Designed miniproteins, single chains, continued (4). Designs and how they scored, part 75

Each design is a single chain, and the fold is of that chain. pLDDT is the mean over its residues in the fold that is shown.

## One batch from the design tools (miniprotein)

Design m14596
Fold by ESMFold2-Fast:
Structure m14596 (fold): chain A 77 residues (1-77)
Amino acid sequence: SREAEAEEGLKLVEKQIEEFKKKYPELSELVDEYLAKLKQLVDAVLNNAPQAEIDALKAQIRAIQEEIGKKYLELLK
């Protein structure tokens, strides 16, 4: 089912995030925020939330991804 597939996908993302946090603990807060918003987006999509709500969550996720990218590049300098 869609719910089972979403649950499996989120578990894989959670595992990847835990591995990433071990390498880059300075990014822990941002990647936790990313995962929280991703879970909210998945829930919104599965429950057929209004498109405006889905679009807002996508925009928030994009902003967090941009912050993670910027901070990650700073750590590599």
Scores: mean pLDDT 87

Design m14597
Fold by ESMFold2-Fast:
Structure m14597 (fold): chain A 90 residues (1-90)
Amino acid sequence: MSKEEQEIRDRFIKALEGLIEFLGSEEASKLGFSPEQRERIRKLLERLIEYLRKNFVSPEELHELAGRLQAALKAKDADALIAILEEFLS
C-alpha cells in the first residue's frame, strides 16, 4: 500500500467514524431512520472500518463506495445504505 493510498483509506475511515457518531446523535432523527435501522447501520459501518484496516481496497473502489453511501444518505434511504454495506462486506 502506497502512502497516498493509506491517506485516502485513513480519511475514509475517519468519515465513517464521524457517520457512526452522527447516527448516535439526536440530529440523526432528521434522517427519518428508525432506532433499529440506525443500530444495524452502525454495526455495518464498524465492520467496514475493521475490514478496511485489515484489507487492501483500491482508491477507485473507495471512491465508488463513498459515492454510493453519500447518495443513499442524501436520499435518506436506510434500506439502500444497509444493502450497499452488506453487499460490500459479503
Scores: mean pLDDT 83

Design m14598
Fold by ESMFold2-Fast:
Structure m14598 (fold): chain A 82 residues (1-82)
Amino acid sequence: MPAGDAERGKELFEKLGTPDMHEVNGKGGTKGPSLDPSVLKKLSDEFLFEMLANPRAFSNLPDFGLTEEEVWDLVAYLRTLR
């Protein structure tokens, strides 16, 4: 198991994650941030991977430059939230 930075993964997910960006100023119908394990269970494995692998599909990110370790850190963090 790699000793990644779960904290960085959290911040990266919030910046990359659409829920945080979408629920910044609102208390909409959704639960807001996807940090809770309950939300993780509802989300599909593919969905999480797609969001991390292709964030450009949703927004135009010029300098994303995600490394393999960063992606793994995010995945590992989300899994740990089980």
Scores: mean pLDDT 52

Design m14599
Fold by ESMFold2-Fast:
Structure m14599 (fold): chain A 98 residues (1-98)
Amino acid sequence: VMSMKEFLEELRERFKAKDYDGIIDLIKEAIDTNSLTREEIVQLFLEMAFEEGLKQARGVLMLFQAGQITVDEAINFVLEHNKNENLRKVVEEVESLL
């Protein structure tokens, strides 16, 4: 099974290539194969948001890992504060599958 780090590296390459459909497909496959939990998918989105310039996403990730915020609160943070329209659309599409 692909590690969370390997999933993050693959997602980075697909974002770099602007392959947003490929990102959605990768997440769908991870859900369908039970390779990633809802919590792990949220962690990946927070890491991607941080790399796309949302510096506060690292602090939100730490709070999420500590159990201080919910999946819904973490997703809403990314949707509200992320300025990258394509990342927002990917998160919105995947949120419907969680």
Scores: mean pLDDT 77

Design m14600
Fold by ESMFold2-Fast:
Structure m14600 (fold): chain A 92 residues (1-92)
Amino acid sequence: SAELEELARELVELLSSLPKEQQIELIRNWIELIEKDLKNDLKGASEAADKIQEFPEEVVKKVTGFLLEAARDYDAETIIEVLRLALELLER
């Protein structure tokens, strides 16, 4: 979807202050958090959340705000798709 690709590009721009390796790791930790939460793996979700909080506070707040806005219009599975598209953009 062109709309999901645009959301993925917007997400990557929010990460632009981080080194590429850290951008990839932050997105991977967000995917893990959402997937663990959907499986009711509370320990796994908590561990992923702790890893996210190790990143710079300003970047974490921007990404969290972006994902909360996306959650108004999209379900968790679609949000994971946006995060996976962002990973594809960063791995190019």
Scores: mean pLDDT 89

Design m14601
Fold by ESMFold2-Fast:
Structure m14601 (fold): chain A 74 residues (1-74)
Amino acid sequence: SPLEESWALWDGVFETLKSVASPEDQRRIDELRGELRRHFAAGDTVGMQQVIAQVQELIDSNPEVARKFEQQSE
């Protein structure tokens, strides 16, 4: 299903982020993951976009995270 396919993609992103994050950042990543899941379940496209923007900011602000993403094609 489209919802399952979309979540599988984002689940992979969150797993990649957590693999290089500090314990404090892992907590923040888990919060964002939970928020995105709730918005997906509710069909809240605005909420999804806001969480996605925060994930992008986290990637852009963390060189270690950006480097890890360069090692993975998606």
Scores: mean pLDDT 74

Design m14602
Fold by ESMFold2-Fast:
Structure m14602 (fold): chain A 85 residues (1-85)
Amino acid sequence: SEKSRELAEKLVKKMQEESEEALKKARENPDLPVGQLLAYANLNRMAYATAKGLEGTVPEIASEAAKVAKEAYEYLRERAEEKRA
């Protein structure tokens, strides 16, 4: 339905904004603790899975959100691993 598609679009756009915000906070704050970096990484891993699940409903928007979430997950995970060393 149109209502379901509108809700999916809003959810996906909000998730992309949250992914971009997490990336910005991590890039601007080198002293973020490992726990916070891992929390942001796991949120983006879940966002990626959700966006991929919505590609059947809002393919273009969901595909873009999935790419952003994957980029955020990889960046945050790598930063967390570097801080463990």
Scores: mean pLDDT 85

Design m14603
Fold by ESMFold2-Fast:
Structure m14603 (fold): chain A 72 residues (1-72)
Amino acid sequence: GDRVVATVNRILELRKKSEEYRKKADELLAQAEAAGVDPETYAKIVSQAEELRKKAEELEKEADRLDNAIGS
């Protein structure tokens, strides 16, 4: 198999996983807002959502790194 094809498939997997983490973060915040949690609890949930978004960003950076490598 072509290394480019394998790398493209890996990029797609990383981007899909990144989207899943962002969706989980958004759902977590939406659930907290719907539940009417207190400000301290909401702040903790925001911190959890930020950690999920950070994981998503790391996956996107890896995907971008691979995409740039096959384009060079």
Scores: mean pLDDT 84

Design m14604
Fold by ESMFold2-Fast:
Structure m14604 (fold): chain A 98 residues (1-98)
Amino acid sequence: VSELAGIRQSPASVTVPEGGSVTLTMESRLPGTTAELQWYRQAADGETTLLASATGVRSLTLTLTNLTAADSALYYGVATLADGTSASGLGSELTVVP
């Protein structure tokens, strides 16, 4: 489990073989109404990709299947509150091994 700024993510770090699957979970512990939760992937080169989003929820899971070495990355969550306040989590570090 990793937690930063009220965003809790699990697992904090995980190693999975190629062809495997993993489920990552984020939870907003921020006070107030959560407007949106988003999952982002940050690649080794620093490029960030939006993978999933949901509105009106306090938790969002991300399930990755048929994993390859290219899926090794930092997966982090962002929560945006109804007042426009946003926070990002520490992330889940995924390592895919052959």
Scores: mean pLDDT 79

Design m14605
Fold by ESMFold2-Fast:
Structure m14605 (fold): chain A 90 residues (1-90)
Amino acid sequence: MSPELQREVDAGVILIFGSSSGISDFGEELARKVLEGKMTPEEAIKELKEKAYSTLSPEDQAFMDQVEAAVKAGDYQKAQDLVFSRWLSR
C-alpha cells in the first residue's frame, strides 16, 4: 500500500476507535494528525488509551490492549478488523 493510502486507512481506524470509546472529537483530532503525518498510529492509540482507559470496563480495556498490540506489530489489518468488529457489535 502507498504511504498516503496507508495513512488514510490508519486515520480511519483512529476515527472509529475514538467514536467507539465515546471520545469522537478527540479521535477526530488524532485522526487528522495521523492523516497529516504529524503522529503515528501507535502514538494516536496511546493518546486515546491514556484519555479513556481508566473510565472503561475491563472488557473495553482488553480491547484497547489488543488494538495497541496489533498496531505495534504493524498488523494494521488486524487492528482495523478489531475496531470494526467492536463498532458494529454496539
Scores: mean pLDDT 71

Design m14606
Fold by ESMFold2-Fast:
Structure m14606 (fold): chain A 97 residues (1-97)
Amino acid sequence: APSEGERLIAALEGLQRVIETMLLVDKASNEEVAETFKRQIDWLISQVEDEELREVLREFQKRVIEILKSTKDPEEAVKKIKEEVEETKARIAELEA
């Protein structure tokens, strides 16, 4: 079975695709995307027992919510969120090393 970190990386990649689809394809509002993201990331955090991994996910949550509040252009919001996903994936990989 994959490690907890490997499962979290896969979940973050899935969440990125959901956000990208909502903003660029569905043309959902930033508020609707933020609500969906909060629900999904809160559930993901609740599944994690490792406090260091939970801290990483809480910081990721904070940064994505701030992007959605401050960035009204959906293409620019997606670009910034992708950067946060890649940084968070790297942090998870470092904790697994």
Scores: mean pLDDT 87

Design m14607
Fold by ESMFold2-Fast:
Structure m14607 (fold): chain A 120 residues (1-120)
Amino acid sequence: SLEELLKLLEKGRELTREIAEEQVERVAELLGLDEEARERLREEAGGVFVGVVFISAVIRVALEEGVPEERIIETLQTLFGMKEEDARFVIEKVRELLERDPEMSVGQLADELVRELAKR
């Protein structure tokens, strides 16, 4: 029924939100983010807490908060299974992109990272 479909959609939305909050909390703990920076991470991720979009949001917020690069690398290795050289590459590319265009959206950062990774 339509009512059963709506309940399934609401349950899926709640599960997605719970997973999102768990991912944000894990990132915040590893990067040492305060509550204000956690809120920025949620906003910059735009409801996407997986893949290159979320990784782009994590790196952008970490760089904005002045998190040491080695801690960002450890976070990317722990949560996303990145090799150290891949983590360094992605951090460097996000930094370069933000230096050229500080207003670049997380979606645009993700698109540029996919393009740069495809060249490897």
Scores: mean pLDDT 78

Design m14608
Fold by ESMFold2-Fast:
Structure m14608 (fold): chain A 89 residues (1-89)
Amino acid sequence: SMEEEERLRREMEELIARLRENGKISKNTLDILEEALEVSPSAEEVLEVGEKLAKENPEVVMVPLTEEDVERIRELLEKMLEAARRQRE
C-alpha cells in the first residue's frame, strides 16, 4: 500500500539522518541514498539506482559500515521491495 511505502521511506530517511549525524558512512553515499529516495517513487527503482551506482562508483558504495547499519539498510530495502511486489498483485 502507499501508506506502507511512505512509512518505509520515512524510516529510511530517519536512518540516513542518524548515520549522517554519527558519521558512520561517507557523505557521498548518504547523498546518493537521499537522491534515490527523493527521485524514485518505488522501492524497486531505488534498488535499481543502488545497483547502478555500485557498478559505476564502487568506492562510494563499499564504505565501511557497522554490522547493525548494514542489517538495517538491508531490512528496509527488502521491505520496500516486498511492498512494491504487493502493489503489482
Scores: mean pLDDT 58

Design m14609
Fold by ESMFold2-Fast:
Structure m14609 (fold): chain A 80 residues (1-80)
Amino acid sequence: MREELVKKAFEEGYKLGKELARQGYTLSEVYEIATKKGEELARKWQKEYGLSDEEAAEIKRAFVIGAGLGAGEVLYEKAK
């Protein structure tokens, strides 16, 4: 269950990062937005699934890493 939540957080972050980069956001802006959204997601799932503070931090980290990878992929492979 925890591994599934971490994977889902990464996938949601990756999707967000790709979308923001496609909209013209810089990598720095993507990290700012992803950090805020990842914290909101971690707090929501901590309450919903009874996660520890350490597990919630892992959800936030996975989300932010996913967003960075998704954004980076679009920014470096985007044909204009």
Scores: mean pLDDT 82

Design m14610
Fold by ESMFold2-Fast:
Structure m14610 (fold): chain A 65 residues (1-65)
Amino acid sequence: MEEVKKFIDKLEEEYGIPKALAEDIIKKSKLLDKEQEEELIKALEEEYGMSREEAQELIELGKKV
């Protein structure tokens, strides 16, 4: 839980990703299929300048919680 919060805080600070959006992504990560994951990664990269690797890390972290 705390590890997740620290990562969300870092994403907000570095990329301006709203905490509510990052939390929603984490919550929904287990429900995403491969196509939805790819679309989400592209959206995060395009909207916020997040790297593909960091977007994948966010989704993987959400699957563990």
Scores: mean pLDDT 79

Design m14611
Fold by ESMFold2-Fast:
Structure m14611 (fold): chain A 100 residues (1-100)
Amino acid sequence: MKPTPEQQKEMIELLEEVIKLVEEAVEYLKEGKLEKAKELMEKAFEKLDKIREIIEKTLSPEDAKKAYELLDKMAEAALNLKLEEFKELAEKLKEFIEEL
């Protein structure tokens, strides 16, 4: 049970968009622009939910569990503004998807 190359590409593109949104949100937060940071973070989480939907439909239960653990840790890192930890977790998820 493996995602198609098209589904792998979609997950990677969504993940790259999430990274960009979280980076922008953290920068706006540093500038005191809380409302803009919140908007960007909400968009990032909507894209993470889309990745979860693709995982649920395409991966085995064992692979899905591993991917969900990484996504949960990424969400926690983003909420705690741990940008470097978030990026490390995102890279691990990207590598996992590429190895499917």
Scores: mean pLDDT 85

Design m14612
Fold by ESMFold2-Fast:
Structure m14612 (fold): chain A 82 residues (1-82)
Amino acid sequence: MSREKIIEEAEKEALELMRKLLDQGKSVYEAVREAIKRLMEKYGFTTAAIAVSRAAKKLAEELGLPTDYLNAVVASAIAELL
């Protein structure tokens, strides 16, 4: 129960951060990469990866992008950070 609440909070922070970075002119890849890095420092890698993946799905719907594209971007950013 507590773990899911932490993931939900991290997802909200990830979505807000990604939207802010996109508004600043960052690419989708840069926004995802920065969100993972920042959330890792606060929540740890596993929670950050789950939260950013969930946020990316919502962002894909908002931007009219294919979910497969956002999933590939998230996977690439995760691989680069490992």
Scores: mean pLDDT 80

Design m14613
Fold by ESMFold2-Fast:
Structure m14613 (fold): chain A 55 residues (1-55)
Amino acid sequence: MASAEAIEAARKAAEAKTKEERTEYGLRAAQAMGLPVTEDAGSLAAAGALADGGL
């Protein structure tokens, strides 16, 4: 289960205006969830938040 901070970071990734910001927030969410801190993991976390929660 994700912490409140991880969920908030994922939401900010979904609302980010630029791809770089979305990747940064996605990476922080992945890190807070204990996932490997990689560029792919960050972008995947951001994409997952968008697909699951919607905009």
Scores: mean pLDDT 63

Design m14614
Fold by ESMFold2-Fast:
Structure m14614 (fold): chain A 71 residues (1-71)
Amino acid sequence: SDEEIRRKFLAEVNALLAKIQAALDAGDRDAVAAYLEQLREVVASIPDPELREKMEVELEEVEKWVQAQLA
């Protein structure tokens, strides 16, 4: 169902966000870059265009936040 697909993608996004936070806490810039790339791929693969556009906006905010943490 559409609800199951949405739930699956939100769970994958949340798991990657947690991994990005853990990598930032560890100072592992390579891991941060790798998980951020995986997050971009997950967002790009969302079949629902409305959810994808919303997640792309959230991704831009996450990327800005990550850059601020690494500065």
Scores: mean pLDDT 85

Design m14615
Fold by ESMFold2-Fast:
Structure m14615 (fold): chain A 64 residues (1-64)
Amino acid sequence: SLEDRIAFLESKVRLLEASAELLEEGLAKNPDMPEEKKALTQQHIDDLRKYAEALNQELKQLKA
């Protein structure tokens, strides 16, 4: 159903955002991390947030 699809996508968005937050905490806790590792971790955070934004745009269309 439409409601089930919305609930599933909202759950996915939450998981992606939580994963990004955990990686951000990892960066904050390790200020002496090598610059290359910081860049790769930031890329992963950016990818997770892009996925969440794409799903949020789909959610907005489904709720319209």
Scores: mean pLDDT 88

Design m14616
Fold by ESMFold2-Fast:
Parts: sequence; structure tokens; C-alpha cells
Structure m14616 (fold): chain A 128 residues (1-128)
Amino acid sequence: EELLEKGDKAVKEGKPIEAFKYYRQAYEEALERGDEELVARAIKGMIRLLPFFYLTQNYKEIKFVIETALKHKELLEKYLDENNPLVDESYKPLFKRIIKEAAKKVGIELSDEEIDFLTKLYLYGLKE
């Protein structure tokens, strides 16, 4: 969808806050339409921004992203393609640490299963 393409373009242009606004709008519109694939793709876009939000102390955005991904965990697991790695698996320990620390900063206590889920959502692409 056009909003996801605008979000992806904003990421490439180094505009993560603008990218977040497009992904969030795509998410909200997808929910209204019952478009499960677009919901998954929009949340995936927002998760990619989590390390940036952690480093720049965007706590409101961190909280929204983590809570939204966990709310739609079952849906996201249906679309998650572990055969489609977007990031090298050697970065997995680093992203686990970032996710755990980001959640702690916003007062969210994550289980090991939830940390693993969010890490996979960061590292792997979605099914086409």
C-alpha cells in the first residue's frame, strides 16, 4: 500500500519519525478494513525503527510499538517467514539486548518468549 511505500522511502531518506507516522497510519487504516496482511506489514515497519527510538529516547513511540506488536502476536507469527532473514543472525544477541533495554525504559517487563518473538520480528521478513 502507498502508506507503507512512503514509510519505506522515509527510512531510506533517514527520516525515522516521518516513517513511523506513515507506518502507524497504515496500521490504523488496515485495522479499520480488517486487512491482516497490511496490519502485519505496518507493525513490521514500526519494529524496524525500535533501535532508533531507543537511542533517541523516543519512549512514547517505543511503548506503542512494543504494545502493538504483542497485541497482534498471533497474527504476526502467521506472516513471519524465518526462511527470509533480512538481518544477519549474528546480530540476534544485540537486538535481543536492545529490545529488552527499550522495554525496560518504558516500564514493560517482557518474558523471554516475548523478547524472542520481537527479535524474530526484527530479523526476519514476512511471507509474500
Scores: mean pLDDT 85

Design m14617
Fold by ESMFold2-Fast:
Structure m14617 (fold): chain A 99 residues (1-99)
Amino acid sequence: MKEVHVVAALKTSGNREQEAAVGYAAHDLANRLEEAGYRVTGVDVFSAETLEEAKQKLEEAKKKYPNAVGILVEDMTPEEAYARVRAQGDAAVARVKAE
């Protein structure tokens, strides 16, 4: 059984709806990965004021968790942010089913 850690990093200007949407999508992704046969070791969501800080936090988390499924969310609407995390989740589930 493959262990994975879900990491989402977002650039935000304090948009709480965007932050909430990314959080919900990350937890939905974790549940879907477990249903697909992965063991999820945790979910980390990082907010940053700049895209560079968000990228740095994501890369640091990937170094800490070698099997991390990482999502970077730029300046987007809450709907776009949710859709981006969900699309990455669909791709991860499809990879497990193909193996």
Scores: mean pLDDT 74

Design m14618
Fold by ESMFold2-Fast:
Structure m14618 (fold): chain A 68 residues (1-68)
Amino acid sequence: SALVAELRKLLDELRALIAADAPEEEIQGVVARIVELLNQLADTDPATADALAAEFGAVVDEAVARYA
């Protein structure tokens, strides 16, 4: 539960940083933290980890598409 809450918070922070055109270093820091927590969640709740990983992937793909 605490991992899910932190991941949701980090996903919201990632969306906000992308929308604000924040420095790449700040975006990369949040991305690295999301990946760490997703790996931890996958060990205990793989179904929720898969769902949040898909949401994370969609956020990244949407950001990349804006520059393509």
Scores: mean pLDDT 82

Design m14619
Fold by ESMFold2-Fast:
Structure m14619 (fold): chain A 68 residues (1-68)
Amino acid sequence: MTMEEDQKALRELAKEVEEYRKKVKEQGKERPKSEENEKALKLTKEALKKAALELGFKEEEAEELAEL
C-alpha cells in the first residue's frame, strides 16, 4: 500500500523529468552543447535509479525509469 504510493510518486517524478527534457528539446532540436546540461541529465538518471532501488523496484525497472 505505502510502497505502491511511493512507486507511483517516483513514476510521476520521472514523467516530470521527461517533460523537462521535451521543453529543452523544443528550444533546440539538437544537443544544447552545454556540459552543464549533459552533466545534470547524467546525475538525474543516476539519482532516479538509486531512488527506484531504495523504493523496492527491480534493477530492470530502475534502469527503465532512468532511461528517460
Scores: mean pLDDT 68

Design m14620
Fold by ESMFold2-Fast:
Structure m14620 (fold): chain A 95 residues (1-95)
Amino acid sequence: LSPAEREAERARRTMEEMLRLVATLLESQGLHELAAEVRRLLEELQREPDLVEALDRAIAFLESILPQLSPELQAVVRNIISGLEDMRRRLEALL
């Protein structure tokens, strides 16, 4: 695999793992409906061939739910958003 292909595979896997983590955290906090929305988004993004678009959609969704979360969970989700934004910038530089 080229360096760009390896970075894309790593980024897709990391995005999926981060979204699964968010869904698990939401579920543990009793936010079952939001957890279900994250899982549905994950399924959609797994079918999105444009990884930059997939990352943009994941970031936008996570930002949209922030006001509904506890301060502690907001801090965790903001860190995840920052990680996704960093991956997006790295991928864009390789394209």
Scores: mean pLDDT 86

Design m14621
Fold by ESMFold2-Fast:
Structure m14621 (fold): chain A 84 residues (1-84)
Amino acid sequence: MILEKVKAVIEGDREALKELAKMSKDPELQKRILEAIEKGAPRSVLLQYALLVAKELNDQEAIDLLKEYARKNGDESLIKLAES
């Protein structure tokens, strides 16, 4: 389930983000996600990728969860991405 994997990514689970990448139908997005994980990208960047997958798959619950997290943590980039 997309929502449960997004919750895990918020908690810092990089393996959950790899599983989200596998759900994407965009090979360029999958590649960028795997590279970001491998390079140890910060959580804010990983959450942006989780949001891109949630938007691709039209999972509104996952999008809303990430948007609430972003507002609570002042992540303006993630808020902007969620609203676009």
Scores: mean pLDDT 84

Design m14622
Fold by ESMFold2-Fast:
Structure m14622 (fold): chain A 100 residues (1-100)
Amino acid sequence: SNEEEAELEVEIAEGLSLISIGISRLTGDAKFALDNVAKLGVEALKYAGKLGQLDVVEKAKERFLKLVDDITKEFGDDEAGEKAKKKVEEGYKEAVKLAS
């Protein structure tokens, strides 16, 4: 179903996000994880939106914003965190429009 396809895309994006966080922990580069989590989150949100899956979009938004907040707190890169958060929020707005 479109719901299962949207949920799978979000799960893949979350998994790749966790790999990016792992790389940032090895390198100390918080911006790498924040940029990748935002990019992956936006792509997954827009895909779920194209599939008309608003409930998946809402849940994915909350999950990716939480990942951004958690990375920002762990590494202390407030500027990169704020930019990543704005990218996810703008991707969410686009996803909602795509679902309409």
Scores: mean pLDDT 90

Design m14623
Fold by ESMFold2-Fast:
Structure m14623 (fold): chain A 61 residues (1-61)
Amino acid sequence: RQAEIAREIAELALKAGEDGASIEAALRGAADPSMADKYMEEAVKAGMSKELAEEIKELIE
């Protein structure tokens, strides 16, 4: 379920010390998996680590 993935993404990002902008971008990727690559790039640009963004992308797929 997308809701379960979104919850797991939020928990991982908060545990990593991410801010609202990077978390919001990652959650948008979960809501629209066809655009996940673009939203993960936005999350990284907002301050998320590439490693965390890649882990989140795997959860979306």
Scores: mean pLDDT 75

Design m14624
Fold by ESMFold2-Fast:
Structure m14624 (fold): chain A 128 residues (1-128)
Amino acid sequence: SPLDLIIEAVKDLIELVERYIKEAEKSNAPQEVIDNLKLVLETLKKAYERLEELKAQGITDPEVALQAIIDVVEEGVKKNPDNLLLKHLLKAVRRALEHYRQTGNVEEALKYLVSQVALAIKIEVDVA
């Protein structure tokens, strides 16, 4: 289902962030970079839990699912206003929802989301 594709994309992002945390720790990156990545990871895990709740309720609408991710990430940004990675994640999810609304294509929207988040993480790690 479209919701299962969105759940898998969030799982892929969780694995990506976990990999970058491990590499940042190995390279003795600044603690701020590691802490920012860990906050992104916890926010993505919370989004994953919310998507599993939607699935349990029989909700499969990709717009509802993407909006649920936006709501979780917005709360993360409000609690951590100096975390630029969370702000980039929020922008990426909002743009993915807009892309889905324009195209009706969940797979393209999710490829865009994953690509933009991966780019933001790489910039944060490479600039640190």
Scores: mean pLDDT 88

Design m14625
Fold by ESMFold2-Fast:
Structure m14625 (fold): chain A 95 residues (1-95)
Amino acid sequence: MRVRVEVEVTRLGTGNHRVVITVTEEGGEPEVHELGASLPVSLREAAELAVEGAEAEMARRGYRQAGEWRFEELPPVGPAGEEVLRAVGTYESGE
């Protein structure tokens, strides 16, 4: 079974970020986790920390990483032009 994990980090201001983690199993519905985080780090560092957490959770669920995480800067969102970074990972279960 293939699982897609998406981590989306939005910079809400200096040192503050919104993190959304979406886990989608092949043929299943998206499982969405939204985290409000006061992280006095850069957007990239916040995304890397969120990816580490997602990786640990997928390992706990018994999934194995099937490819490298892809980082992508998305167009800004919201009226203030908030910066967004998306990371996508693919996981698999069973061999």
Scores: mean pLDDT 78

Design m14626
Fold by ESMFold2-Fast:
Structure m14626 (fold): chain A 79 residues (1-79)
Amino acid sequence: SSLDTLESLLKPFPQFKQTLQHVRQLVSEKDYAEAIYQLEVLDGVVGIMRGVGLISVETEDQIAAALRDAIAELRALAL
């Protein structure tokens, strides 16, 4: 799934482990609105990490694409 791809890309960043676990729990509860909100917050944090040089442009692009796909998948489930 798109979330599995995102989790794999974020594996080197242990700070995101709890957020991803929370997102998976929200998805299991069908709380797609809150799950999407948590992923949008994560996207903002990733952007800051790129801005301060903690990740490369290439890594940010990959994570941003995976986040976009995960959010699109959850938006489709919310319909």
Scores: mean pLDDT 87

Design m14627
Fold by ESMFold2-Fast:
Structure m14627 (fold): chain A 55 residues (1-55)
Amino acid sequence: VERVRASMERVLALAAESSPSAREGLLQLMRRESRFFSPEERAVVEAAIERLRAA
């Protein structure tokens, strides 16, 4: 869980420097990849997706 949380923080930092289209692509990728995570890890990814959408 902590490893996933750290990875999401790095992804959000990259997204802050990215174009809107790159951000949207990253959001779709995160949703696809999250299907292979545990329920707890998926919750962390979904929280990160909401933060990315709000930014």
Scores: mean pLDDT 72

Design m14628
Fold by ESMFold2-Fast:
Structure m14628 (fold): chain A 87 residues (1-87)
Amino acid sequence: MEERLREGAEIEERAAELLKTGGDGEEAARLLREAGELAAEELSRVSPAAAEALRRGVEEAAELAAAGDHEGAIEAAQRAIAEAAAA
């Protein structure tokens, strides 16, 4: 568990850096999907509903990042985390 969460956090940090610096949106999208899946797998042990909400929101954020909407990707990722926490 701890190792997967740490790996997810490192991938999230790389994705956030790409989005903040206006870097490669396709790479940011791949990293967001990878980190989101790792987090959702761990979250599914506690709440399947929260894991599903996180997967959905991360996919939205990844699509926005791939489209070059860095601001929208950040907002969608933040919403996904908030919705998962509320589920």
Scores: mean pLDDT 75

Design m14629
Fold by ESMFold2-Fast:
Structure m14629 (fold): chain A 63 residues (1-63)
Amino acid sequence: MSAEERERLLAEAVEMILKAKDKEELSKAGREAYEFLLSQGLSEEEATGLTARAAIIAQSKLA
């Protein structure tokens, strides 16, 4: 996977998480972002890492 494709997937995961309105929705959005990343061909380890990065970025934007 190219760096450009990885950044695009990260941006999409961030958008998915930013749609969460509360802590329960945040948990659901994180799971949906992880499943989305797996569907795009990432490994379980890569999807886990990218989902965690997306959650950190999303929370920094909400602050």
Scores: mean pLDDT 79

